# Designed miniproteins, single chains, continued (5): the designs that were tried, part 24

Each design is a single chain, and the fold is of that chain. pLDDT is the mean over its residues in the fold that is shown.

## One batch from the design tools (miniprotein)

Design m16809
Fold by ESMFold2-Fast:
Structure m16809 (fold): chain A 100 residues (1-100)
Amino acid sequence: SKEEEIIKVLEQMKEEILELAKKNLSKEAVEEIEKVLEKYFEKMKEAIKNKDIDKLVETLQELKLELLDIFKKYKASKEVQDEILNIISEAAEKISEILS
């Protein structure tokens, strides 16, 4: 189903973000990022279940801003920050393609 395809895209995004965090940040930062990802992932799954695309998009945007704040707090390089933006942007593009 389209819902299952979207969830798979979000799971891939979560894995890529965690891998980037593990390579570039402290264990404390990774634990904070993991908690944030889990919180937003549950919100996104609920939006998908309810077929609320506007809520899904809004939640992805909120996740992006909160992750950038955490990466900045833990002094991630500009290159790492740009990579986070690219990972989220790619996931949003894939979701848009599934929905079209």
Scores: mean pLDDT 87

Design m16810
Fold by ESMFold2-Fast:
Structure m16810 (fold): chain A 110 residues (1-110)
Amino acid sequence: SEVEKKREEMIETVKRQIEKLKELAKELEKKGDTELAKKLREIAEQYEKILELLKNNAPYDEIIKQLEEAIKLLEEAIALTKDPEIKGTLESLREVNEDLKNVALEIKEL
């Protein structure tokens, strides 16, 4: 079904977001930015929760709520970020999260 195809695409996107966040957190830890690294791991855990909801065919209202929570955590991470390159990466991750929310809203209407 179209809904199932969109869900699979969301799952793959969320998996990529988790990998990027974990990689960036490791780089930040090596540079001594332990506070930002901890926040990025918290965001990765939030995406892992979203991934589980998607895999278990949870209601889209619940998925949307968790995506909104991830956006708030990303905004907190952006506010903590002093490095313009890292800030740009986090802004890109936020944009992808907003796209995921839009897809979830579209599926809810199907």
Scores: mean pLDDT 87

Design m16811
Fold by ESMFold2-Fast:
Structure m16811 (fold): chain A 70 residues (1-70)
Amino acid sequence: MESGPLAEFFELTSLAEVYYLKGDKEKAISYFQKLLRDYPRVVENFLRTAPLFSSQSAVEHFKELLKEAK
């Protein structure tokens, strides 16, 4: 349930994607680890709804960061 942290979620995902596209995967992974730690339910919901709010490439980057953040 998205009670309050929506703006921070978008900010962190935007930063992760920007750094990923710049080739700075370490920073992208760092922001993504913060998302997994602080907002695990929001991350799960994003993977379900992201195609409505982001390109397929953004969803793919998100999944790759999820895999690498472990």
Scores: mean pLDDT 68

Design m16812
Fold by ESMFold2-Fast:
Structure m16812 (fold): chain A 74 residues (1-74)
Amino acid sequence: AQARLERVRAELSPAEREAFDLAAAYFREHLVPGQTLRVPAEVLERLVALAGSEERAERIATLAHILVQDELDA
């Protein structure tokens, strides 16, 4: 849902929003409906740099995965 995506992005800092958009773009390109997919190490490294910590990067990637999966399942 686009409205849910925009709301999540609005709650993030500019750098975290960039990380979220990067993760969401990766999942839109590679995720298949009904599948669980992890970002590759190169993407995760970029997310960590943008989010400021591994824990925050993992949370952002998880949120992006859920929202893209909901989008594909619609």
Scores: mean pLDDT 76

Design m16813
Fold by ESMFold2-Fast:
Structure m16813 (fold): chain A 60 residues (1-60)
Amino acid sequence: GREVIEEKIVPYHGEGGGGRGPPLPRPEDLYDFLLRGDPRGIPPLSEEEARAIVRYLLDS
């Protein structure tokens, strides 16, 4: 969970969600985004990886 967030998400949303980017999306929107990927550099994630990321953010 955490390693995937730091490697794939933090560069786009900033550390702790307070970076230069927009605020992190809602958990449901983030899950859908992670399953779809981003053509600018985030490949589509597996359902297991997407769920782990969303769960990590809900527990933080």
Scores: mean pLDDT 60

Design m16814
Fold by ESMFold2-Fast:
Structure m16814 (fold): chain A 109 residues (1-109)
Amino acid sequence: LSAELEERAEEVRRRIEAEEDEEVREAALRALEEARRNPDEELQRLALEALEVILREEDEEVKLLALEALLEALRNPSVEVAKEAIRSLLTEDEEELRRRAEAVLKSLS
């Protein structure tokens, strides 16, 4: 990670540690670790932005679903497919996030 992205990743990690649900914390930490290991800086930035958006969700079920979709996208061997899937998760609307996360999981599973 670049210094800028490392500072952002540390901020995201602190936010994850504040989560009350252990499943959410575990899923988010796995996604953060996968993002940090990816050599593509744009994908790292998109993944951190997605984590920031997802962690603002109030519904724990939608939050978990979106985190699993993010993790699946990050594990995809195609950087282009991963970036498109992650961009689809950049929404503040809960119902839209649920639908998009379900679509990502269906297409990448």
Scores: mean pLDDT 83

Design m16815
Fold by ESMFold2-Fast:
Structure m16815 (fold): chain A 78 residues (1-78)
Amino acid sequence: MEEEFEKLLKEMEELSRKYWDKMIEYLNTQDPELAREANELAEKMRKKADEFIELAKQLGYSEEEIDEILRRLGIVRG
C-alpha cells in the first residue's frame, strides 16, 4: 500500500512535468498538436489524482493534506 502510494506520486509528478513541458512548447510554437498532447496528459493526471485521493483517504490523509499534495505536484483539477 505504501509502495502503491509512492508509485502514484511518481506517476503524477511525471505527468505534471510532461504536461508543463508541452504547454511551454505550445506557448512558443502555437502548434495545435502540442495543445492536444497537453490535454491528453491533463486527462491522465485527473484519473491518477482520483486514484491517489481514494488511496490517500484509506491511509488516513485529510482532504486538506491531499489538496496540498496535489497543489505541490502541479496537478491540474478543473
Scores: mean pLDDT 79

Design m16816
Fold by ESMFold2-Fast:
Structure m16816 (fold): chain A 79 residues (1-79)
Amino acid sequence: EIDEAVRKYLEEIKKEIDRMVKEGLPFEEIENRAYNLASEKIEELVEKFGDTPETRRAALKLLIEVNLYISLKKEELEK
């Protein structure tokens, strides 16, 4: 199920972001690593489900959610 794959990948990316924040990595490095991981997971979605409108929509949702989470973490650290 593509929605289950997106949810699983999003949770994995969020956990990695949380780990990097806890370790005190520079935020620019956290962003770069998170986006690289998201790109890797998008490639996995395309490989598993094919290059379809449904898969492209799922990939966009994943990117939006990752970007939102990064933005929220950045705001939290800047307070």
Scores: mean pLDDT 83

Design m16817
Fold by ESMFold2-Fast:
Structure m16817 (fold): chain A 81 residues (1-81)
Amino acid sequence: SVVEALRAALEEAEKDPNVSKETIELMREAYRAAERGDLEKAVELFEKAYKIGKHPAIKRALAQVYYELGDLEKAEKVAKE
């Protein structure tokens, strides 16, 4: 499920000592938004996280949420970035 994929991305980022606490907090908020079904808020928060600390796990999370929202063009663009 999308929620399981986002949880995996969060866990991967949390294990990386180079990811800031601020980035992790934004990812946690994004994950909680997705759990509530608020995928638009999840995208907003993952976009903020990615701007602060560029990490492959955050990029994959963004692509996954865009895909679930039906925004295939944005999902593909992020994946190719």
Scores: mean pLDDT 84

Design m16818
Fold by ESMFold2-Fast:
Structure m16818 (fold): chain A 99 residues (1-99)
Amino acid sequence: MEEIEKLIEEASKELKSHVSDEKFKEIEELRKKALEAAEAGDEKAAEEHLLKLNELIQSIENEEARKAGLKLLYATAAKVYYILGKYELAEYYLSRAKE
């Protein structure tokens, strides 16, 4: 978990430097919803919010911002699956977040 949290912090800080405050807030709201769904044990809701987050990140035209956003997405997915007890998926997404 500590490694996932560090990746989230680093990717979030990098993304914030490249996107508007409004866009960053939208991304953080979707991340919050995905994590809250995971904590509630709602796998379908968590996955739905991760899908919406992916769509939002893919809409970012700036390449550096998109890369930071994808890293943040993968780290968030790793945390979601870790909370849900899906450790193989959590490790997969953690590896993707680490490049």
Scores: mean pLDDT 87

Design m16819
Fold by ESMFold2-Fast:
Structure m16819 (fold): chain A 61 residues (1-61)
Amino acid sequence: MEKELEEVRARGREIGPEISLAAVRDITTALANVMRQNPETAEEADALLKKGEERAEEILK
């Protein structure tokens, strides 16, 4: 997880506004995958993915 978050931060520093949409999706997917490994947080993983997609769509508008 830490490596994926660090990659997103590095892309944010090097590449311009075009990565904002990709960064939101990458972070949300990484967090959801970690949460799915724990049965107690798996339910929240689906909600997190849905929120990530909604934010990505908002950026496109």
Scores: mean pLDDT 65

Design m16820
Fold by ESMFold2-Fast:
Structure m16820 (fold): chain A 81 residues (1-81)
Amino acid sequence: MKVYEIKVGESVEIKEGVVLKLPGSDRTFTIEKKDGKYYLVDSADGTRFDLDNLPSDIITSPSDGFKFKVDKEKKTITLLE
């Protein structure tokens, strides 16, 4: 399993099994594939974000305020802050 320590402004491709580690934290976000759909899974509480059916292209982490931008066309996730 490949773990990426993501930095602010960095983009990572949406691929099954990618684990994103937040800067200065043991908190991770795992990209999972289930029933043909991609999900981002938060290690803090197990919350699953459906990357194909987001209400906004920005995911905000309620526990620490980190924001991710999801680009569906490019199939990338970018850490905003």
Scores: mean pLDDT 76

Design m16821
Fold by ESMFold2-Fast:
Structure m16821 (fold): chain A 112 residues (1-112)
Amino acid sequence: SPEERVERIKDAVIDYLRDHPLSAAVAESVRAALEHAISLIEDPKKAIEFVIEFEKRIIDVLREKGAPEEVIKAVEELRKELERLLKENASKEEVLEKIREGFDRIIELLKS
C-alpha cells in the first residue's frame, strides 16, 4: 500500500508537470508531493533513492517542455547533492532540507 501510493504520487506529479505550464506554483506543488512521498517511505536510504529516480524523470519532462537551461541545471544540481547525501548515509531530515533549498532556487528562477 505505501509503495503503491508512492508510485501513484510519482506518476500523478509527472502527468501534472506535462499538463501545466512551468511556474513557481507548479514547482511548489512538486516539492509538496516529494515531501509527502518521502514521509511514506520508512527507510531513509530508500527515500533518497526514490527522490533521485523521481528527479531523473522530472529532468526528462523539463527537457521535453523546453524549460530554461538554468531550471534544468538547478534540478540536476539538487539530484547530484542527493546522490552525495545517499553515499554519506544522510538522515531524512537532511534530505528534506536540501530539497527545500533546491526548490527555493527553482521557484526563484521561475518567478522571473
Scores: mean pLDDT 84

Design m16822
Fold by ESMFold2-Fast:
Structure m16822 (fold): chain A 70 residues (1-70)
Amino acid sequence: MKEELEKEINDGVAQIALAVVKTSLKNNPNPSDDDLQSMISLLERAKSIANDEELKKEIDELIEEIKSML
């Protein structure tokens, strides 16, 4: 019950992190390996606080895509 409010807040924060990484990739199509590693770290932190399964899937998918670019 209190967990529902916490879930919404955490999912909101994770969604912002996801949007920031997606926007960064759109604005910089040739990121350095260091930039890619930083993006992975940010997304892994976002995934750790996310509770929504669809959001976790989207974060994992983006992490996998970035790892394939390394």
Scores: mean pLDDT 80

Design m16823
Fold by ESMFold2-Fast:
Structure m16823 (fold): chain A 62 residues (1-62)
Amino acid sequence: HMTPEERRRRAREVAERLKKHPDVESVYIAGDRLVIKTKSDNTEEIEAEARAAGVPVLVEKV
């Protein structure tokens, strides 16, 4: 039911929230996927929050 445009919009909303997380270095969007660069090894909470919004996510430690 969700269009690709709606997925991208949700990805942007989640990206803005995750940018404020203390362990997040940066977040950007590649298509409808979130790419999250983290400062720490504790990525599970960050991944869980992104996936809870129903968008694909890739987490990478910087």
Scores: mean pLDDT 74

Design m16824
Fold by ESMFold2-Fast:
Order: sequence, then C-alpha cells, then structure tokens
Structure m16824 (fold): chain A 65 residues (1-65)
Amino acid sequence: SSEQQRQITQLELRRGLYRIMRDSNEWVASRSTDPALVAQNRRQAALLARRIAELDAQIKALKES
C-alpha cells in the first residue's frame, strides 16, 4: 500500500542517518590515540549497530506483509 511504502521510506531514512552516525563514531575510534575516546566511540557505534539491525527487521517485516 502507499501507506506501507511511506512507512518503509521513513524507516529507511532513519536507518541511513544511523549508518552515518555509526560510521562517524567508527572513524573517530580508528583515528584517536585517547583510549577513553576510542572506547566511548566504539560503544556508541555498537549501540547504533543494534538500532540499525532493529530497523532492518522492521523494514523486512513491512516488506513481507
């Protein structure tokens, strides 16, 4: 349906934003010499990866319904 397509588009947009944020945190972690900053950015990247996986599951469920 058109409503389902709109929902998918909104979730894909949010997923795209979280991917950018995850990649940014991973980049900082790869470039920093500060162990605390590396650990903090890796934790943030891991949290974002979990949120991306949840969005992937929601998008899949909508596409399969």
Scores: mean pLDDT 91

Design m16825
Fold by ESMFold2-Fast:
Structure m16825 (fold): chain A 94 residues (1-94)
Amino acid sequence: MEVDEEVKRALELAREVAEELGLEGVSVGEALIALGTGSKEETLELRKMAEAGDPEVEDRALEALEKALKDERISEALKEEIKKALEERKKEEE
């Protein structure tokens, strides 16, 4: 349940980058890869490698995903969701 909310938030951020790159109909993973690579061409190359069953695609996709997860925008937004839940508890001072 909470995992779906985190995925939804990460997808929201990744969608902005994907839309700017002109990518549409992408999965959560592809959107995160697009954010990590910052390139439509590199994202499509990784997809093509995956379809071809290239053994290097796994390493390259993991590198792109790790880059996206280390991106301060994604990590901070997910942390902010956690902080928001804690802040609701403390927010008796309206």
Scores: mean pLDDT 62

Design m16826
Fold by ESMFold2-Fast:
Structure m16826 (fold): chain A 84 residues (1-84)
Amino acid sequence: SAELQEAIEQARRAVREAVERILAGAPVTSLDLQLALSWAMLEDPALRAEAERIAATLPPEQAQAELEARARAELDRLVAEARA
């Protein structure tokens, strides 16, 4: 739908702005990590399913740590792609 496309475009813009700030030397924030993971889950249904599995099957503290590690990997990928 048009509403879904607008939501996707807003997510893309937020991620792009986060990457641009990081490239300019800004520190990585928890919000930047959340945006990168959310964007990656929109692009990849398999990653979304894996994130949902992690949240459903691990103790909350361990789930949070594993999801944060995945978020960092996705953000690092986006920053590396922007540098190339």
Scores: mean pLDDT 84

Design m16827
Fold by ESMFold2-Fast:
Structure m16827 (fold): chain A 79 residues (1-79)
Amino acid sequence: MSEEELKKLIEEAKKKIEEAVREGKEQGLSMSEIGERVREIIEETLKKAKEKGASEEQLEKMKKELDNAAIRALIEAAE
């Protein structure tokens, strides 16, 4: 997988995470339920990257960036 494709998948997933957190909060979901939706987005994104030939190192980097984005979005939603 190219570095360009990896970055695009990360940015798309970050947008999906932010949207899921916003929509979940609007629907009155618990933070645990929102966290589950975010986890599903991360898992789906990692699976898609793996299918596109992402290396183990690229998957680790992606997971770290998406986990950090999820933490930030969830903290902002809790405020």
Scores: mean pLDDT 83

Design m16828
Fold by ESMFold2-Fast:
Structure m16828 (fold): chain A 90 residues (1-90)
Amino acid sequence: SLKELYEKAIKHLEDAIKAAEEGNYDQARKHLDEAFKILKEIEEKGGKVSLEAYFLLNVARVALDMKDYETAAEYARGALEIVKKELEKL
């Protein structure tokens, strides 16, 4: 269901934030990439994903690749709040 996909994306974003706060690049990157994949699947199934969410996740990815874990966590948290709001509209 769409609801299950939003909940799955939220969980991966929460796990990415936690991993970034712990300085764990591999886990943070893995969870960000899984979140992107799930957001794309939501769109393919007729769900709505804000372009702002994708923008914030791309900033988080770039920050993570630069080992700027604080910025990565901040922008991933911004994307998380947008995805949570989209779930509430279902």
Scores: mean pLDDT 89

Design m16829
Fold by ESMFold2-Fast:
Structure m16829 (fold): chain A 64 residues (1-64)
Amino acid sequence: MEERRKEFEKWKELVDKGVPREEIAKEMSPFEREVLEGIELIARGIAHALGTDIPESLLENLKK
């Protein structure tokens, strides 16, 4: 669990610095890219199903 949290924090820091998703993807393994895309898809699905808004800043960072 801790390893996954550190990986997520690393990606978030790169996004916060304005690094494009493509550059972040170069630092990630193929598996990690799939996990990130899966998390993004699940988060959007849950928000849609529950009628809950995800903060736009977070959603845009996940899209990049």
Scores: mean pLDDT 61

Design m16830
Fold by ESMFold2-Fast:
Parts: sequence; structure tokens; C-alpha cells
Structure m16830 (fold): chain A 72 residues (1-72)
Amino acid sequence: MSPETKKKLEELDKLFAELESNVSKMTVEQVEQMKATLVAYVEATAPSEEERKILIAHIEKKTKELVEKIKK
């Protein structure tokens, strides 16, 4: 994995940590909208297919975790 991809994953982890701290104030619809926005951004900006796959998979995993926390 490239250092650039690793840095982007760390930035996503920070974003999701902030979202988790506010999970009680969020709806499933808001999380799904954020997922769509982040995926579109990655598809537009990621320089390689490998990086896109890694970042999108991470976004999907983290958004699924947030949705599960909201549904409890």
C-alpha cells in the first residue's frame, strides 16, 4: 500500500472518529448520504484503481459500523 493511500485512510479514520462521537445525533439517511459523497469523491480523485478499491472498502466498512450503532 502506498504512503499516500495510508495517509488518506488515516484522514478517513479521523473523520469517522468524529462522526462516532456524534452518532446519537445522526440518522441512517445522513450516514448513507455521507457514504455516497465520500465514494464519489474517492472515484473522482484517487489516482489508481487499487487506491479507489481500498478507500471505498474502508468507507463502506466504517459507514456500516456507524449505521449499526445508530440502529441499536
Scores: mean pLDDT 79

Design m16831
Fold by ESMFold2-Fast:
Structure m16831 (fold): chain A 64 residues (1-64)
Amino acid sequence: MSPLEKLEEIIEEMEKKGELKMAKGAREVLDVAKQELAAGRESSVRALLEMVERDYEITLEKLK
């Protein structure tokens, strides 16, 4: 799975869980990631994915 596909998957999961504010922020990150990928900076796309994954994981832990 590409980093962009993984980001889209995480955003869909956020939306399904009702985390609309976090999903909106992640969509903004996805737009930046698409621009970085178009510029050939795959490492930046991966870093953005890891950032979103960490924020989501921390938020889920706090909701438990």
Scores: mean pLDDT 77

Design m16832
Fold by ESMFold2-Fast:
Order: sequence, then structure tokens, then C-alpha cells
Structure m16832 (fold): chain A 71 residues (1-71)
Amino acid sequence: MSPKEQALAKLEEYKAKAVELARALGREDAVPAIEAVFDAAMAEVSKLTDPAAMEAKVREAVARVLEILGA
């Protein structure tokens, strides 16, 4: 699997897990925002060629979602 395919697969997995976490926390109101963050991150990763930049984008999306759930 290419670095891009791995990053996109991770974003899809983290999106599903983040939605599940939001519901577990009673934050179902945050689900559309969580989905939008991961969808935007997947679109950005699709334009990248550097594996390190792809991993940074995955980490950024996860951090942003935790911020949404923690704020």
C-alpha cells in the first residue's frame, strides 16, 4: 500500500472512530463538523506527494477533531 493510500485509509478509520466517540460523549451535534474535518483532510492528502506531509495532515485532522470534542 502506498503512503497516500495508508494516509487516506487512516483518515477514513479515524473518521468512523471519531463519530463513535462523539456519540459516546453525547456530542452527536459535533458529528457533521467531525466529518467535514476528515473529508477536507482526505482532499488535502490527495494533493500531497511527501509522505511526511501526509502523516502531518492525518495528525492535524485528529488534533482538530479532539479540539472540537474537548471545547
Scores: mean pLDDT 83

Design m16833
Fold by ESMFold2-Fast:
Structure m16833 (fold): chain A 56 residues (1-56)
Amino acid sequence: MYAELRARDPERLKELLEFEIEAGVRILHMAVTGRPQEEIDRLVAELERKRAELLA
């Protein structure tokens, strides 16, 4: 997947990688700080929408 994006649009790949890193850090932070699962699920849904926008 990322190899194909790098060949097609390296600038978009950079944005996707930065988004993935920040998304992972945010989800992990909520999990380790004991936030309710419902809040984590809402964040995941929001991030999935943002990811879809970056891939479009």
Scores: mean pLDDT 75

Design m16834
Fold by ESMFold2-Fast:
Parts: sequence; structure tokens; C-alpha cells
Structure m16834 (fold): chain A 71 residues (1-71)
Amino acid sequence: SAAAELAAIRAQLEAAARAGIAALTPEQIERFRNSDDPLMAELGRLLAERRHEAALALLRERVDAALEAER
């Protein structure tokens, strides 16, 4: 079903995001925090505060909103 396919895509994107967050350097996190993009700036703040689960939740919500917009 389309719902199952979207769930699989979400899971793959979450796994990629988790791996990406684990690979980030402090310098890259500071660049995100200083971004002119509000979403990137918020992600950078959460990562700088070591709130990795909150950062993943923000990314998941953003992906979910984008996928829902296609309905």
C-alpha cells in the first residue's frame, strides 16, 4: 500500500539522518546554528545542546509534513 511505502521511506530517511547526525563535527553543528535558514538554525541549536533525539524528531516532522503535502 502507499501508506506502507511511505512508512518505509520515512524509516530509511530517519536511519540516514541518525547516521548523519552521528558523523557531524562540532564545527559543522556551529555552521548549522549560524544558518540563515530557520530550520537549519534550530537543528544546529538542538545538536549543540546534545538533544539528538529532539533533532531527529524535528527532521521526522519535517519529512512527514512534506510527504503529507503530496496527498
Scores: mean pLDDT 77

Design m16835
Fold by ESMFold2-Fast:
Structure m16835 (fold): chain A 67 residues (1-67)
Amino acid sequence: GKLVVTVTGEKPIVDLSGKIYNKGETISFPVEDAELKVLPDGMAVLTDKATGRQYLFDINDVEITVE
């Protein structure tokens, strides 16, 4: 399956390499490569294990789907 994360709220997704994804934009990659950690304050860290890329976002500002 494919993990799809869409920005729906006020805060963007930040790729730790410096790219920013704004409201209405999406990131996607194979769900098998996805590692998601959500901290108690709602901050989420999503790792693409195939590329080593990390994405930082507020869990309340995104919609997560699996296709």
Scores: mean pLDDT 86

Design m16836
Fold by ESMFold2-Fast:
Structure m16836 (fold): chain A 113 residues (1-113)
Amino acid sequence: SMEEEILKDFSNQLMKLFKLDKELAEKLAEIVLKRGKERGFKSKGELIAFAVAALLEMGIGSVNGIELAIESEALDLARELIEKAKENIKKIPNVGDSEIARLKELEAQLEAA
């Protein structure tokens, strides 16, 4: 099916880019596609675009990328993404207080896990 093809390709990219095992990569891919569908993306192209956006967000250590890693129980990836977020925040002028507060909340949640 279209969804099985997208899941396979996306989980392979997650394994390659973030060094995840197959089980964690498949779980993360399923969570990302589920979120894409919940946001109203239904076509193959829309779901692929959403998956690519999720990869980019994880690559830069965005709050959304960190939340995806935590929900997938990819805890080592989540820790790596929090460190990337801290480094990237230093390079961004006028980071909002809400973004900093959310990052601290996610860090505390991960330490409690």
Scores: mean pLDDT 82

Design m16837
Fold by ESMFold2-Fast:
Structure m16837 (fold): chain A 77 residues (1-77)
Amino acid sequence: VSEEELQREIDRALALMVAGIAKLLVSKGKEQEAVDFVAEVMRRSSPEFAAILAEEIRRRFADKPELVEEILKKAGL
């Protein structure tokens, strides 16, 4: 496994974990905390990782497009 392959796998795993935490927060009625958490992760991340995470969030919250828009707006995307 190359360093580039390993980094891509780590990025995908991290994006899935962040999306999972956001889904858990939303399931507990903590939508604003989910928005704040994901937006903060995106702001502190590389543009490449932020794009991977944004795509994962769009998939996980396809039923809540307004939530996705709020996250992206708060992240500056």
Scores: mean pLDDT 83

Design m16838
Fold by ESMFold2-Fast:
Structure m16838 (fold): chain A 85 residues (1-85)
Amino acid sequence: SRQEVIEILKKALEKLKTSSPSESLKIFNEMIEKIDDIARKNNDEETLQLAGKLVKDVTDAIIYNPDNFVQELIDIIQRAIKELE
């Protein structure tokens, strides 16, 4: 459900704010795996598309702004939460 996806995003955001840069990608990947799992269980194409968009945005952040990666990750997730609420 949308609420379950929002809760996963919020938990990842909390972890990212208190974690090291080296942990940030692991936190993001675990978040995406949980979102993918929910999408598959519910046959939810919109949630699958959200996961794909998040992966693309993070990949672009790594390529174009690597020195500010953790903040870019936080901003990407915060934007997704706002769009779902």
Scores: mean pLDDT 83

Design m16839
Fold by ESMFold2-Fast:
Structure m16839 (fold): chain A 76 residues (1-76)
Amino acid sequence: MIDPEELAEALLKLIDAGYRTEARLKALTLEQLTDILKDEELAKYLKELLSRHSLEEIISTLPEEHRKKLTELFAQ
């Protein structure tokens, strides 16, 4: 199981790469996620989460510090 902190860091890395909307994140292929994250297991896990859950639902599972930061970044 992927650590919630690793998941939060993955989302931050995707934002840094320019994927700042839920629609763009959900449109990413496994290959694109693996290239950005440099971790195939993390990429597979995140792609599955994005296919089944809203971005808000995913963020709600993260530690408070990361949740606050991600909410601020996606609100821009």
Scores: mean pLDDT 80

Design m16840
Fold by ESMFold2-Fast:
Structure m16840 (fold): chain A 93 residues (1-93)
Amino acid sequence: LEELLEEIRRGAENMRKVAPETADALRKVAEAIENGDVDKARKYLEELRKAMERDVQRVEAELGPLFAAMLRRDGEVLIETAEKAIEEVEKKK
């Protein structure tokens, strides 16, 4: 679980400059997971998906479709990591 949280926080920091909304949402998800609040974590995960779509669309307009596709791929990996972290918290009950 701690390794998954570190992965999410590292991803958020790496994305902060290019995808600030996605980075902020990732931090909120990680905090909710760390606090064991599964309901908040799932709510913030939903917000993360929406934030990433906005950041991807902005990057596509500013930097083109290749950079947008790369951001989407990186974001999807972090969303999968967050889902796994939420599952680990649920199993600990």
Scores: mean pLDDT 82

Design m16841
Fold by ESMFold2-Fast:
Structure m16841 (fold): chain A 89 residues (1-89)
Amino acid sequence: SEAIKENQKKLDLVSKALEIARLVFGGRYQDAIKKLEEILGTPVTIQSVEDLEKKVIEAANDVFSPRSAAILNELLKEAFAKLKKYLAE
C-alpha cells in the first residue's frame, strides 16, 4: 500500500528529528547540525531548519495520536528553537 509506505517515511522523519532533539538538548549542536545536513542533503540554514520543523510536525500529527503528537510537537519546537538560536550566533 502506498499509504503504508508514506506512513513509514513519516515515522522515519520523526525518528530522525527526535535524534536531532536529543543532541540539541544534550548541547551537542555540531552533531545535531551534521545529522540535519544528512537529512537535508544541503548545508543547514535557519530557513531549512524552519522548513524541516514544519514537515516533521505535520508528519507527527499524521502518524501519532493527538495526545502523543502534542507532546512531540512541544519537544520538537523547543529543540528546533534552540538549534535556530545556536545558528544565529
Scores: mean pLDDT 86

Design m16842
Fold by ESMFold2-Fast:
Structure m16842 (fold): chain A 103 residues (1-103)
Amino acid sequence: MPSIGERLAAVGAQFVAEGRFDGENQSGFELLVRALFPEWSPEQQAAAGELLLDALTGTEDPETVAKALSLLSIEEIVELMRAAGLSEETIERVVRLAEEVLA
C-alpha cells in the first residue's frame, strides 16, 4: 500500500509531468525554505531545498546529505523536514543516512 509520502511523491511527479512545475522545481523548494527559515543564508536555503526535494521524492543520496551537513546541523535538517510536513519515517531515514555520512 502506498504511504502518504509515496502518494505525495506521485502527485509531485504527476504535476511535473503535466508541466505544472517549471524546470526550476528546486527554486520552488528553495522559496519554501526561505519562507520557513528566513534567517538562514541563501546557501543554506538552496542546500535545504535540494535535500527537501530529494527526501520528498525518496531519492536522497549521500552526496546531497553531505552537502546539506556542510551548511546545516542534523537538528536543523530535522526541523526543516518537520516544518515541511514530511513523515517521521522519512525524517528517520534521512537522519540515518546523515549519521552514516558523518561516520
Scores: mean pLDDT 69

Design m16843
Fold by ESMFold2-Fast:
Structure m16843 (fold): chain A 85 residues (1-85)
Amino acid sequence: TEELVKEAEKYIAERTAEGVLKAGRLVVELMDAGALEAAAEVLRRILALEGDLEVEAAKALAAMMASVRTLGLSEADREAFLAAL
């Protein structure tokens, strides 16, 4: 999980739409690994980014990917993720 967080931080630091989408996929991977607080923190960092329309579209897609994955979580994991947002 630590390696996934580091990779996401590298992509967020690029401040590009491609970087945001790659970081968004890593949010889903963190959720899969049960690292719900880390996934929520990475998603919050993605959503706090300022950028052009491509970055804004990528942020929306990242949020949608996380939302879809939340449907597949246990009730306890869903609560942990939402509480950390």
Scores: mean pLDDT 84

